Designed miniproteins, single chains, continued (5). Designs and how they scored, part 80

Each design is a single chain, and the fold is of that chain. pLDDT is the mean over its residues in the fold that is shown.

## One batch from the design tools (miniprotein)

Design m18782
Fold by ESMFold2-Fast:
Structure m18782 (fold): chain A 87 residues (1-87)
Amino acid sequence: MTEEELEEQIKKLEEDIERAEELVRGDTGASEEVKQTVLQQLEVARQLVEQAREALKKGDLEKAKELLIQAQQTAQAALQAYVAAAK
């Protein structure tokens, strides 16, 4: 994966996390407990994305890839938990 491909994937994941946060916050049918849990997990994913961006800025492509994968997995788990709680 090139530096340009990493930057594009980081940007896409940032946008996906923002959209997911807006969706969860705007959901009037979900319990507050479910919303809090999902939003907390999305915040962890956001922090991992910021760390990936910092690693990329420092030229550490391997660390950036590792953090991006962790962020993707964290965000996916959060969304799966949210969908499972919804009908």
Scores: mean pLDDT 83

Design m18783
Fold by ESMFold2-Fast:
Structure m18783 (fold): chain A 78 residues (1-78)
Amino acid sequence: MSREEEIQALLESAKFYEDKAKQYQQQSNELLQRGQQLKQRGDPIADQYFQQAQQLQDLADMYQSAAEEGKKAAEELK
């Protein structure tokens, strides 16, 4: 591939990962809100919602890191 094609591919991948990170972050926040309401009512299912929210937050962090690595790689090729 040309350097220009490699840069473009890295930037497109980085944007894809950023969009995924935002999606998982939003889902995590929604589960945290529901978990807090369940906890306030004394519902034991609240713990499951907090665990799922944490897993989605971890995924969001992983995708954000991948996006940052892709952008850095693209900058190094310029």
Scores: mean pLDDT 86

Design m18784
Fold by ESMFold2-Fast:
Structure m18784 (fold): chain A 100 residues (1-100)
Amino acid sequence: MEKVKEYLKKLKSPDREEQIKAMKELGSLPALPAEVADEVIELLKSDDIFTQAGALLAAQLLSDPEARARVLKAGDEIYKQNPEKAKEAERLALKLLDEM
């Protein structure tokens, strides 16, 4: 649990290498606990495309279907406000998955 919250915090880092490392660390986990869903939603609200990409990856890793659906619904509302930026974040998340 503590390590998951630490990785989510690193997604807000001003250092791109630290953000990418945090995304890889999150992607190496079998699942994320529902407890972190609210933190993932806050990351989706970020103006930083790498933070948004990391949040999208974290949302997909949520083990609880209800928590995952809640986070994805919040992401859809954010997507409506800035669809071009959301598409770029999704593209970046897919590229990072290819590197894992």
Scores: mean pLDDT 77

Design m18785
Fold by ESMFold2-Fast:
Structure m18785 (fold): chain A 94 residues (1-94)
Amino acid sequence: KLSLEEARKKIKELVEEFLKKTPFLPEEMKQEILEAVERAIEEKASVEEMANIVLRLLLRAEHSVRDDPEKYAALSKEIAEFLEKLGEIEKEYK
């Protein structure tokens, strides 16, 4: 089972992989997402707090591509996979 610190690092790794699979997202948005996750780790956020931060960022990412059906479909698929993997991390940390 994961420690809290290991869980935070795995969430950051999961976010980095998500961003690699979504190259069509604006670079500024990718930077904001990474910075928010890094700040949460630095501030010793709980796994639940990090999950909520990431969920809000994913919602913002969906909004950014809402006018492009192809990008929206691709993003929705990657978000579904991300949320499944995030749920597994949450099960392992506590």
Scores: mean pLDDT 82

Design m18786
Fold by ESMFold2-Fast:
Structure m18786 (fold): chain A 75 residues (1-75)
Amino acid sequence: AEEIRAAVRAKDVEALAEYFRQIKENPEDSELIRAFAEALVEAGVSAETAGQYIVKAVNGADPEELAREVVAALE
C-alpha cells in the first residue's frame, strides 16, 4: 500500500504504468483499485479525476499513457 503512495508522490511514470497495467488485467481487484485511487487523491488529484483514470484503465487504455496523464495532473 505505501509503495503505491510513494510511486504517486515520486511521479514515477514506470511504477504508475505498472499499477494501471495490473488494474487493466485484474479489474475486480477492489483492494488495489481503492489503494491506487486513495493515493491519487492524497497526492492532490480529485476523487472524480482519480475515478476517471481507473475507469480508463479497466476499459483498456494504455497504461503508460495513463501514467503520463497522472504525472501531468500532479505537476
Scores: mean pLDDT 82

Design m18787
Fold by ESMFold2-Fast:
Structure m18787 (fold): chain A 69 residues (1-69)
Amino acid sequence: GNQEELKKLKAEFLELLKKKGPKDPRVKEIAERIKELAPDNEALHEFLDLMLKGVEPEEAERIIVRKIL
């Protein structure tokens, strides 16, 4: 289902980000696909955009959690 595809894409995004860095076009393509599958999830979109800007995943998560709380 859609949730299983999102879980898979999130894992692939993080693995590729770790291996290739935030400037690789494939990292951006996976992020765009995740956004397409979760179009109303603004927090997820911002989280992905922070990581694409070079923010580390742990720091990006901290920023988003503080923003929604």
Scores: mean pLDDT 81

Design m18788
Fold by ESMFold2-Fast:
Structure m18788 (fold): chain A 93 residues (1-93)
Amino acid sequence: MEAYKHAEEGAKHAEEGAQAAKNGDPVRMTAHASRGAAHAYRAYKLSNNPVAKEAARKFGQAASDAARGDTVNGYKHAEEGAKLAEQAAKELK
C-alpha cells in the first residue's frame, strides 16, 4: 500500500471512530482509533511526512481517551487526527 493510501485509511478509521463516539460506543471507538493510528504511523514511516506522524499521535490520544471511557475528548482527538490524515494523504498523493 502506498503512503498516501495509508493516510486515507487512517482518516476513514477516524471518521468511524468519531461516529462510534456519537453512538456512545467507546469499545468500537478505541478499535477504530487504534487502527487509524497504525495506518497514519505507517504513512509516516513510508514518507517521513510530519503531518502523518501528528495524525498518528492524535489517533493514539483518541484511543487512550476512549479506553478510559472519555468519548468527548476521544471524539475531539479523532476529528483532529482525521483532518491531519486527510492533509497527509493530499501531500503524499
Scores: mean pLDDT 81

Design m18789
Fold by ESMFold2-Fast:
Structure m18789 (fold): chain A 79 residues (1-79)
Amino acid sequence: SALEEEALELVRKEIRKLLSEKEAKIAEEVIDRLAKDPSADAKEIFEELAEKAGLSEEEKKELAKKIAEAAKRAAEKLA
């Protein structure tokens, strides 16, 4: 729906503010895949893309925290 598209755009904006260019590319690809297939496991997509990008376990943890923060900020703007 248009509201779901607006919510996703807000998440993308917060991602671009908080994440590096490389991190934002991974986060946005997760969002794009989930938008196309809402039944997909976000964690599995994230782990696949992070491994392909060569992220360490520590970098994966930090990226996951940044994505969660971006999503929280987007949700607060929608409320």
Scores: mean pLDDT 80

Design m18790
Fold by ESMFold2-Fast:
Structure m18790 (fold): chain A 64 residues (1-64)
Amino acid sequence: MHKTGEEAARAGRGAAEAARQLGVSEERRDKAIHYGELAVEAGKAGDAEAGGRYAELAGQVLGV
C-alpha cells in the first residue's frame, strides 16, 4: 500500500489495541475494534480518508 494507506492502517491498528488495553466495556471495545478493522481495510484499498475517519470513530468510542 502507499504511505498514506499504510499510515491509515497503522492508526486503525493502534485504535483497536488501545481499546483492548483501556478496560472499557466489551461492547465499546468491540465497536472500537470494528472501526479499527475498517480503517485497516480502507488503508489496504488506498482510501486514506476513509481510513482516517474510521480511526477517528474508534477514538471517539473510547472517549479519546
Scores: mean pLDDT 70

Design m18791
Fold by ESMFold2-Fast:
Structure m18791 (fold): chain A 95 residues (1-95)
Amino acid sequence: SEAERHLEEALKLSSPELAELIRRRFELARRDIEEGRRLVEQLSKLPDAELLGNRALTIHEASATVHALGSIVEFLSAGNKEAASHVGQAVNELL
């Protein structure tokens, strides 16, 4: 995926320890987005629950965004603005 490609570019610019931390945070973000989308699909089958599905997706997208922003902050704190930029691009492709 495009998100995975941008993430791999960021990880090439980091220490092995930071790369492992960032990869785990991105896996959590991806799982949050997938769960949010699953809830939207399931709740769309109930006419009066469409709003609840949309709210659930927003919550999971917010959780995923927090994990991704944490990764960007780690790279910025390490002085690696190029890696931070690649993580930002990966987030845009994931959301």
Scores: mean pLDDT 72

Design m18792
Fold by ESMFold2-Fast:
Structure m18792 (fold): chain A 106 residues (1-106)
Amino acid sequence: KKEEINKLLDEMIKVLEELIQRAEAEGHDDLVETLRKAIELLNKAKNSKDPEEQYKLLKEIVTLLGEALRKAAEDPRVSPETVELLRKAMGLAYKALKIVKELLKE
């Protein structure tokens, strides 16, 4: 499960890095800042040995990405591809959160 979490976190970082490149090219500075903060939180979660801390960090990431997705979906200047990648990142975040939540119940 720990190896599975780390793989999901690494996949999220790759998706968010692609999102940053697209958001920068599209001129969405606020989105870029939010995505960089999400990567920072993901790196903290990856380096944490405490499942409770990982759960808190992942909840913050889900909240942050959810707000970014809401704003992006409402903004006609944001490409459909950028919105789709945000949805993909959210899906990975929920998967990681579920696995960490299961570890906390053991």
Scores: mean pLDDT 83

Design m18793
Fold by ESMFold2-Fast:
Structure m18793 (fold): chain A 95 residues (1-95)
Amino acid sequence: MAETLREVAEELRRRAEESEDPEVAEALRRAAELFDEAARLAEEGDISGAVSLAVGAALVLLGTAEDLRLQGKEELAEELRRLALEALKKINEAE
């Protein structure tokens, strides 16, 4: 679990660096920080806390996606929704 959470954090941080939209970049960086903290909790044996933070990180991405959609930035909104769902799927499949 901790390794999967760190992998997700690293991917989101990379995508934040590649993003041309400041709102997308900020949401991705914030989600990455939450996934890094979740990985730390998992390493300490707090799996419940790790899952809670990981869900919180996904909600940050989903909330920003809705804000982007309301701004007419549908493609960016769909990208953030996809990343949030992929992250949750990887965490659910992690043993």
Scores: mean pLDDT 83

Design m18794
Fold by ESMFold2-Fast:
Structure m18794 (fold): chain A 86 residues (1-86)
Amino acid sequence: MIDWSKLTPEEILELLRKSKDPRALLAQIPDSVLEKLTFEQQLEILKLLGYDKEAAAFTSPSPLLREAFGIKSRKDLVKKIKELAK
């Protein structure tokens, strides 16, 4: 079994990029592990899942737009990624 706590954010992203089923792999990663990724790295996961429009909206410099999507922190973005991956 993969020990996700021992992997760097970069190693986690590389595993997702190389996976035949990044959604199934993402479901196995604990939220606490994804929360340690930078905001930009979390947005890259959305793009890997095919949510390019959502990723673009979440990169908005406007706090109001991010709040409208419920994204107030990296923890909220992890929750949204997991929701979209279902």
Scores: mean pLDDT 73

Design m18795
Fold by ESMFold2-Fast:
Formats: C-alpha cells, structure tokens, sequence
Structure m18795 (fold): chain A 70 residues (1-70)
C-alpha cells in the first residue's frame, strides 16, 4: 500500500517520490487536497523525517477514506 511505502521510505527523496506517485494516481480534486495536506505536513515536520513520514501516512489515509466515501 501507499502507506506502507511511505513508512518504509529511508530519505526525504524517497518519501517525496512515493507521495508524488500516489498523488498522480488520484482524481484531480483529491490530488489537490492531498498536495495541500502534504505541504502543511512537510512544513510542520521540518527536518524530522519520521514526523514527515507519519504525517504523510495520515494525510494519505484521510484522502483514501474520503475517496472511498465518494
């Protein structure tokens, strides 16, 4: 799953690659919402990779729940 790949990321580059692939797989409205959430997550996490991964995983799970409810 995208969440498992996010949590397995070993660097910020790998994290960004995984989240970008996932964003590109979504309908445009969900892609825009997830991109906004990810921007806030990355800003809040700063240099903390584990915080960035946790926040990105939560943002992806929230977006998947919204997509499933649609």
Amino acid sequence: SAVERILAARSRRELLEVVQEFVNSLPPEFAERLAARLSEVLLAAGDDLEAAKAGAAAAVEETLAELAAS
Scores: mean pLDDT 85

Design m18796
Fold by ESMFold2-Fast:
Structure m18796 (fold): chain A 58 residues (1-58)
Amino acid sequence: TTLDEKSLIALIAEAVGADPDVLDERTRAAVLGLQRAMGLADDGVPDAATVAAINRDL
């Protein structure tokens, strides 16, 4: 698919009202919540597994 880790960070940051070029605590919290909802490791980093899970649902 076309969504990579950088694009995922930008999309999440936009969704939570944060700066899309900065991985701040708000964006990290959103990533943690998403990882927990998908049953993935909740480290707050949008790794390949997190990206793949989101791309599967697009």
Scores: mean pLDDT 66

Design m18797
Fold by ESMFold2-Fast:
Structure m18797 (fold): chain A 68 residues (1-68)
Amino acid sequence: SAETERLREETLELLEELKELYEKQGDQVGVARVERAIEQIKATELSAEELRLLRDLARQELRKVKEE
């Protein structure tokens, strides 16, 4: 659905931004975790509910990393 594709794109965008921040900080563990999440989302057809949860978690982590 259009909603599912939008949520998927939003989630991937947030994860890519989070990955870039971890790379700038030299946090190799953080980079690896985000890369695995991106790969899983790309490899799996997730429901809108699952994507919404992942998007919200990504937003939460991104806010925390940006505050430091």
Scores: mean pLDDT 83

Design m18798
Fold by ESMFold2-Fast:
Structure m18798 (fold): chain A 85 residues (1-85)
Amino acid sequence: SQDSVVSDSRQRIQQILDDTVGWLNDNPDLSRDQLIKLYGSSHGQMVDVMTDAQSQGLSVDDLNQLQGLISQSQDQLYTLVQNLR
């Protein structure tokens, strides 16, 4: 069902966020270049989740909700990175 695809996509985005936060916590001495690459990698993985969800036929409204979650997750990562530096 579309609800299942939305739920699975939300869980995948949350897992990417959690993995990225965990890696940041385990690696406090990351350089600026490493932080930029990690942020970009995290964003790319979340965009791939949305592309996969779109290919599974999610509605525009559901895709907009996923995009909102991605934006919120990226803002959380950005704030965390800024607070570490």
Scores: mean pLDDT 85

Design m18799
Fold by ESMFold2-Fast:
Structure m18799 (fold): chain A 120 residues (1-120)
Amino acid sequence: GDPELLARLAEAIRRAAEELRESGRIEAADAEALAEKLARLMEEAARRAAAELGVDAEVQAAAGRVRVEGDRVVVELLVHVTSRAPEPVGATAVVEVVARRVGEGVYEVVDARITALWTR
């Protein structure tokens, strides 16, 4: 793949994870609903970041593992960003999001970090 294009796809994911870390309070009925909302927020943030970096990209995110420990919820997101090019290249990441339940149906994102990132 094009090393510059791969670097921009990886940067889009990093910017999206940073935005997700700063997302604040999210209303969700339960941890599963929170995980789905986080996946959609990740897709929107990564798509926006790719566009800002001048890359026409497809973005998909899905929630994987969800762990609930008291008021703490840990959500694992799998994120794929693929360029629209004659020879498409992609970056894939695992993003761990940590949220705390702060009220009934209200969660606060306290951290979002990339735990794995690879390019093809």
Scores: mean pLDDT 88

Design m18800
Fold by ESMFold2-Fast:
Structure m18800 (fold): chain A 65 residues (1-65)
Amino acid sequence: MKEIEAEAAVGLFRIAQSVIEEGELTIFGFKVKLFKGVSDEELLEQEKRLREAFLAGEQFETVEK
């Protein structure tokens, strides 16, 4: 159902987190906050939360201008 989008969102989040120290990113209408100094374990936890939220459809935010 939304598994492909969730996986794509997690992948984009991971790539962004590896190159961006701090900021916000919108992935498929879902707003993601990026934090500097995140550990690998914390990153995996954030990926898990993002995937679960996406699959549940709990927080699907539209891009704001």
Scores: mean pLDDT 60

Design m18801
Fold by ESMFold2-Fast:
Structure m18801 (fold): chain A 85 residues (1-85)
Amino acid sequence: APSLREQLAEVLERILELLSKVLSEEEVELARKYLEEMLAKMTDEQLLEFARATVAELKEILPSLSEEEQKQAEEIIERLEALIA
């Protein structure tokens, strides 16, 4: 079975694709580098806390997204909430 870190890495890629529609290319690149570095250094407990923080951030930007992007963000949120349950 895939590890928590591997599952979060896949979700991260989906999040960055979604954010590329809201953020600039430079902002997405900075977020990618930051998140990849942090995930590599985190314990499983810290990864769970990070997933919770990411859900909160996605919920904050949700009203700024189109209806289709909101559906994609909600699917990402559901996947993250399943991982932290």
Scores: mean pLDDT 78

Design m18802
Fold by ESMFold2-Fast:
Structure m18802 (fold): chain A 97 residues (1-97)
Amino acid sequence: SKLENQKAEITGILIGLLDTVAEFAEEAKPVAEEAKKLIEEGLKAGDTAKAAREAAELLAEAAREDEESKELLEAAARGLRGAAERIEELEEKARKE
């Protein structure tokens, strides 16, 4: 379906974002990999928006302890929250059709 394709595309973008965080912020690599696993399990369980919000909170918490990567982690967390909101909007629209 169109919704399933859009959710898969957004998930791919989020995985790419987390891979970028792991590449450019070596100290944040463990938290980026954990966030990536949350997104992958969320897609598998059908809870993609919830997984994106949980991943965002994980990165936001890591940003409080990693001064060098703080701006990158906070930007990634905002991106994950925005993606979660977009997925929720797509799911709501699909329910109304």
Scores: mean pLDDT 83

Design m18803
Fold by ESMFold2-Fast:
Structure m18803 (fold): chain A 60 residues (1-60)
Amino acid sequence: SLVEKVKSRLRLPSWVRLDKEEVAKKLVEDKPKTGSEVQKYVPGIRQEPADELAKFIQSN
């Protein structure tokens, strides 16, 4: 599913404690268009992986 693919792409530092399942579901539901929008859902994600995740979500 798209949720599982998004969840597998959530590469976060070990100090970030986040429910990846819930975050992936919200990202798939809301379909953020930019990395900055992704960063609102995923505190601690860097700009580059956030931009890549937004592009992946928009293309699927």
Scores: mean pLDDT 75

Design m18804
Fold by ESMFold2-Fast:
Structure m18804 (fold): chain A 89 residues (1-89)
Amino acid sequence: DDKERLEKLKKEAEKEATEKAEEKYKNGEGLEAPNASPKQKAVYVENVRRVDEELGKVIHSVAFYSKDEDGNVVLQTVSWVEPLKEYLV
């Protein structure tokens, strides 16, 4: 079922984004503390990238809909920053 595979992919993407954001946060690189709890499950994920040439940064933001333990849908956002020069090879 394509829908089940898509939902699994969205959950995996949210988990990976959350883990990456937590890793960067522990290293002091996160713009925003991870709002996602490892106990929450993704329902939908959207990835947004913004280039800030004046600051020389690429801002990654992942907005996702997850469900808490009570089944309520919660919109969460995790963000991290990478130097723009790392994208210019």
Scores: mean pLDDT 53

Design m18805
Fold by ESMFold2-Fast:
Structure m18805 (fold): chain A 68 residues (1-68)
Amino acid sequence: ERAELAREAARVMEEAGYRVDTEALVALAQSLPAEAAAQLLRWEASQIPDPEAAARVREIADRLLAAA
């Protein structure tokens, strides 16, 4: 589910101390084409200083693309 993957990405970002608007991210992930939603998550990951959290967000982006 795209919404669940977007919420998980937001949770990973917030656990790493990176503030994100979870509802806006979920809405964008559901309204965008799968490739665009994955690119959005990869862009968000590039803004995270924590390399482990960034890698997890990229993994979620890959799962979102695969699930679409």
Scores: mean pLDDT 80

Design m18806
Fold by ESMFold2-Fast:
Structure m18806 (fold): chain A 60 residues (1-60)
Amino acid sequence: MKGKTLEIIDKNGNVVYQGEADGDEYVEVNGKRYLVSPELKKAVELLKKNGIEIAEIREA
C-alpha cells in the first residue's frame, strides 16, 4: 500500500480492523477526529452497528 495503515481499536484494546489512511473522509471517535479512507469509515459504521464500541484509531 502507498499510504499509512490505520488500525481501529476497540474498548478492550483489540485491533478489530486494519485499513488505509489515504482518504478524505473523517470519523469522530470519543471527541477525536481521524482522517480515513471511505472503506475505513464504512468499517467504523459496521462495527458500531454490530455493538462494538471503538476506543480509538491509530497508525499501524
Scores: mean pLDDT 77

Design m18807
Fold by ESMFold2-Fast:
Structure m18807 (fold): chain A 90 residues (1-90)
Amino acid sequence: MEPTGWEKLQAMHDALLAALDRVFAVGSPEQVAEALALYDEWMEKIQPIIDKAWEKGYMSDEEMAEVEAIFQATMARLSALSGLPAPPAP
């Protein structure tokens, strides 16, 4: 069964997929590649948090805050890719 708090995580994941779709629609091949790398980085960072939530059956407020911080950083970078030229790496 899905852990308590999973609905918010699902909404963030759906928003991130929508941002990826936007980059795919309007981005260059280089921007698309960067967007996919950002998605992989997001999944890598949140996977341990998801695993812990699955084990205990809920997402704590602390875990949700950590996921939301990672989500906000990833979404800011994806939004830049869909509306602006890809930023230089630093």
Scores: mean pLDDT 76

Design m18808
Fold by ESMFold2-Fast:
Structure m18808 (fold): chain A 89 residues (1-89)
Amino acid sequence: MSLSLKPEEAAQKLRELLAEAERRGVAMSAEQRERLALLIAGLEGDPDAVAALIRAEAQGDRAAEDELIDYWARHFGLDRDAIRAALEA
């Protein structure tokens, strides 16, 4: 539940934190950078990025996929059908 946090605002804050970490010379693995990039893209409404995150976590469990789709739709306002279509592509 987030009365004042919009997905686009969360994505912008993550970008700013990533830029600040890079300015300070904070070491991040390629995997950490890729995961953050997918989170930012997903928060900006990219269903393919959300599908990639769900595939990594659910590992082929369809019930877990459905639950994660509902989570993203409920908390970030993303279209369930768009995420499902991206998962099945």
Scores: mean pLDDT 76

Design m18809
Fold by ESMFold2-Fast:
Structure m18809 (fold): chain A 69 residues (1-69)
Amino acid sequence: SQDELIDKLIAEGKDAVYSANVLLAVEAGFSENTDLSGGVTGLATRIVGGDVANKIEKEVEAYYKSKGV
């Protein structure tokens, strides 16, 4: 779930703002019915910037795979 994703990110030493941005990127990608590498990563880059977007991409890809999307 999104709560589990946030808890995981916090446990990895991510702050609440970073975790919230990952959650927003996941929700936006899901709503858009987009490809993970294209849509969600693009949105994440716009929200948090390029350095963080790669980490977000890995997290959202794992999330979607766990959901069978």
Scores: mean pLDDT 55

Design m18810
Fold by ESMFold2-Fast:
Structure m18810 (fold): chain A 93 residues (1-93)
Amino acid sequence: ETPLTPEELKYVEALLLVQAQAAELYDAIVNKDEEKLEEVKRKLIEELNLPEEMVERLIEAIKRLLTSPEEEKAEAEEELAKILEEMARKMVE
């Protein structure tokens, strides 16, 4: 009912942007597209000003989700969600 505050809207926009980039990374990893992987990685670091360590953690979280056994997938998804939230918060600071 209540519209989002400007701060909440900025965070939601950042989160959606990071989620879109994570989807691009997921596709690049699944398709073994090294050029696309490097392109998205550079965009996250250079255009969104995210630290390389955080971007590497995102890539590892996606790889873990793809390779985890069924009983560990929920934990891998939760870890991925937390990294995306950290990245969005970093972008709005």
Scores: mean pLDDT 82

Design m18811
Fold by ESMFold2-Fast:
Structure m18811 (fold): chain A 95 residues (1-95)
Amino acid sequence: MREKLLEEAQKYEEKATEAAEAGNYKEAIENLVKAGELFAQDESLWEAAERAYELALQLAKAVGDKEGEKKALEGLARLYEKKGDYEKAKEYREK
């Protein structure tokens, strides 16, 4: 169901952009994490998942959103577990 995941994930990326432009950074971070979770469900979209989580992490750090930072790091850890990179997944959980 790649097409449905792509459409749903893109919807959350759009919401994240709108929220960030409005200064609602916590909402933007939550929507980026959700987009990453949807992209992570299909192996062909894992690069998009990684970018969404990394953007959420960078934004969370910039605005001091510790909960958003934790969610983005957990997303990256789960993604690297799916890739079979258990050492890198552990590093993201320990950050």
Scores: mean pLDDT 85

Design m18812
Fold by ESMFold2-Fast:
Structure m18812 (fold): chain A 61 residues (1-61)
Amino acid sequence: SAIEEEVKKLIKQGNIKAARDLLLKAGYSEEEVDLIIEAMKTGDGSALVELERQRRLAEKG
């Protein structure tokens, strides 16, 4: 997803604040954002992928 790609890029650049702000704007909670950022730092993006898939599924119906 576009958001996953941008968040990952920001984290790689060390811009954690921008990555956090982007996820919050996307509707993730503070706790979810903390978990996603930690996962992305370790290279495990599964949490973000799952949360975004759930969001898309809810939007689609």
Scores: mean pLDDT 72

Design m18813
Fold by ESMFold2-Fast:
Structure m18813 (fold): chain A 63 residues (1-63)
Amino acid sequence: SAVEKGLAAAREAGAAGDRAAALAASYQHGISGTSPEEARRAVAEGGADEELAERAGRQAKAA
């Protein structure tokens, strides 16, 4: 469900339907109790570039 919510969030954020961007957006929304390290790791394990994983971590930190 995180990927599905991420796809919806990514469209709202203006990201192309890319799965890595959707995961990053999903983690920003759902991560208020999870560390930026966990968000970064999850996106990287999902097959995203290290750069996208870093961005997911920053978004989680900012949220």
Scores: mean pLDDT 54

Design m18814
Fold by ESMFold2-Fast:
Structure m18814 (fold): chain A 79 residues (1-79)
Amino acid sequence: MAAPLPADALTPEGRAKFAAAMREAANRVLDGADVEAVLEELEKKLEELVRQGLLKAEALEQAKAVGRDALASAAALAA
């Protein structure tokens, strides 16, 4: 299980966008979407947050790990 993101890893705007992206991804998995496809889409959104300066580049790998763990949990609930 991935460690939680550091409090300073995201700006307030980045935190809101990250939470929205995570919620959308989890809902899609619960609705029967392919976990790997949803994860690829989520990872692209996280990379865009880094490009916008809303997520620290050094925290990107941790954010991806948090996303993978969350989608794995959603998939387990959908099964």
Scores: mean pLDDT 80

Design m18815
Fold by ESMFold2-Fast:
Structure m18815 (fold): chain A 67 residues (1-67)
Amino acid sequence: SLLEEAARRAGEVAARIVAHKEGVPLEEAEVLSAESDGESAVALVKVRGKVYRVTLRNDGSYEIEEI
């Protein structure tokens, strides 16, 4: 479905954002979950024992927070 594709792409984008923030290769970023409602998406990404929540919005803005 379109929402499943959006969620998958959001997870990929979130993994890249977190990997870049942590200065690690993309392969070290593990997507734990990703969900999209079509307007925004939320992904949980794990890097080196830390878990980040990434919120991606339709305007291209994002927020990242360690949980």
Scores: mean pLDDT 85

Design m18816
Fold by ESMFold2-Fast:
Structure m18816 (fold): chain A 107 residues (1-107)
Amino acid sequence: SIEEVRELIQQIVDQASDLVNWALNDPSMTPEQRRQAILVEASATLILMLLHVGIKSKDPDVYSKVKKALEKLKSFIDDVIAKETNPKLVDRYQAIKAQVDQAIKLA
């Protein structure tokens, strides 16, 4: 349902926001790690807005557009995980990725 897709994307935004807050407050984080966390949060937020605008405008392609955006976010997260050596960051990105995978399946 529209509600389930919205709730999952909201969970992705919330998890990404928590990751950004942690990355910004941990002085051991590199600028690249902080940038990656911010980009995931920004991307998830834009996807939530894309869903909102598409539904409000009655765009028949809204789910196709949201699904493509989620697939791009998933690819970005996969690239980050593949290069990340911090196991706590990997765990956080894997949790976000699991929610992205569920949202793709419902979209």
Scores: mean pLDDT 90

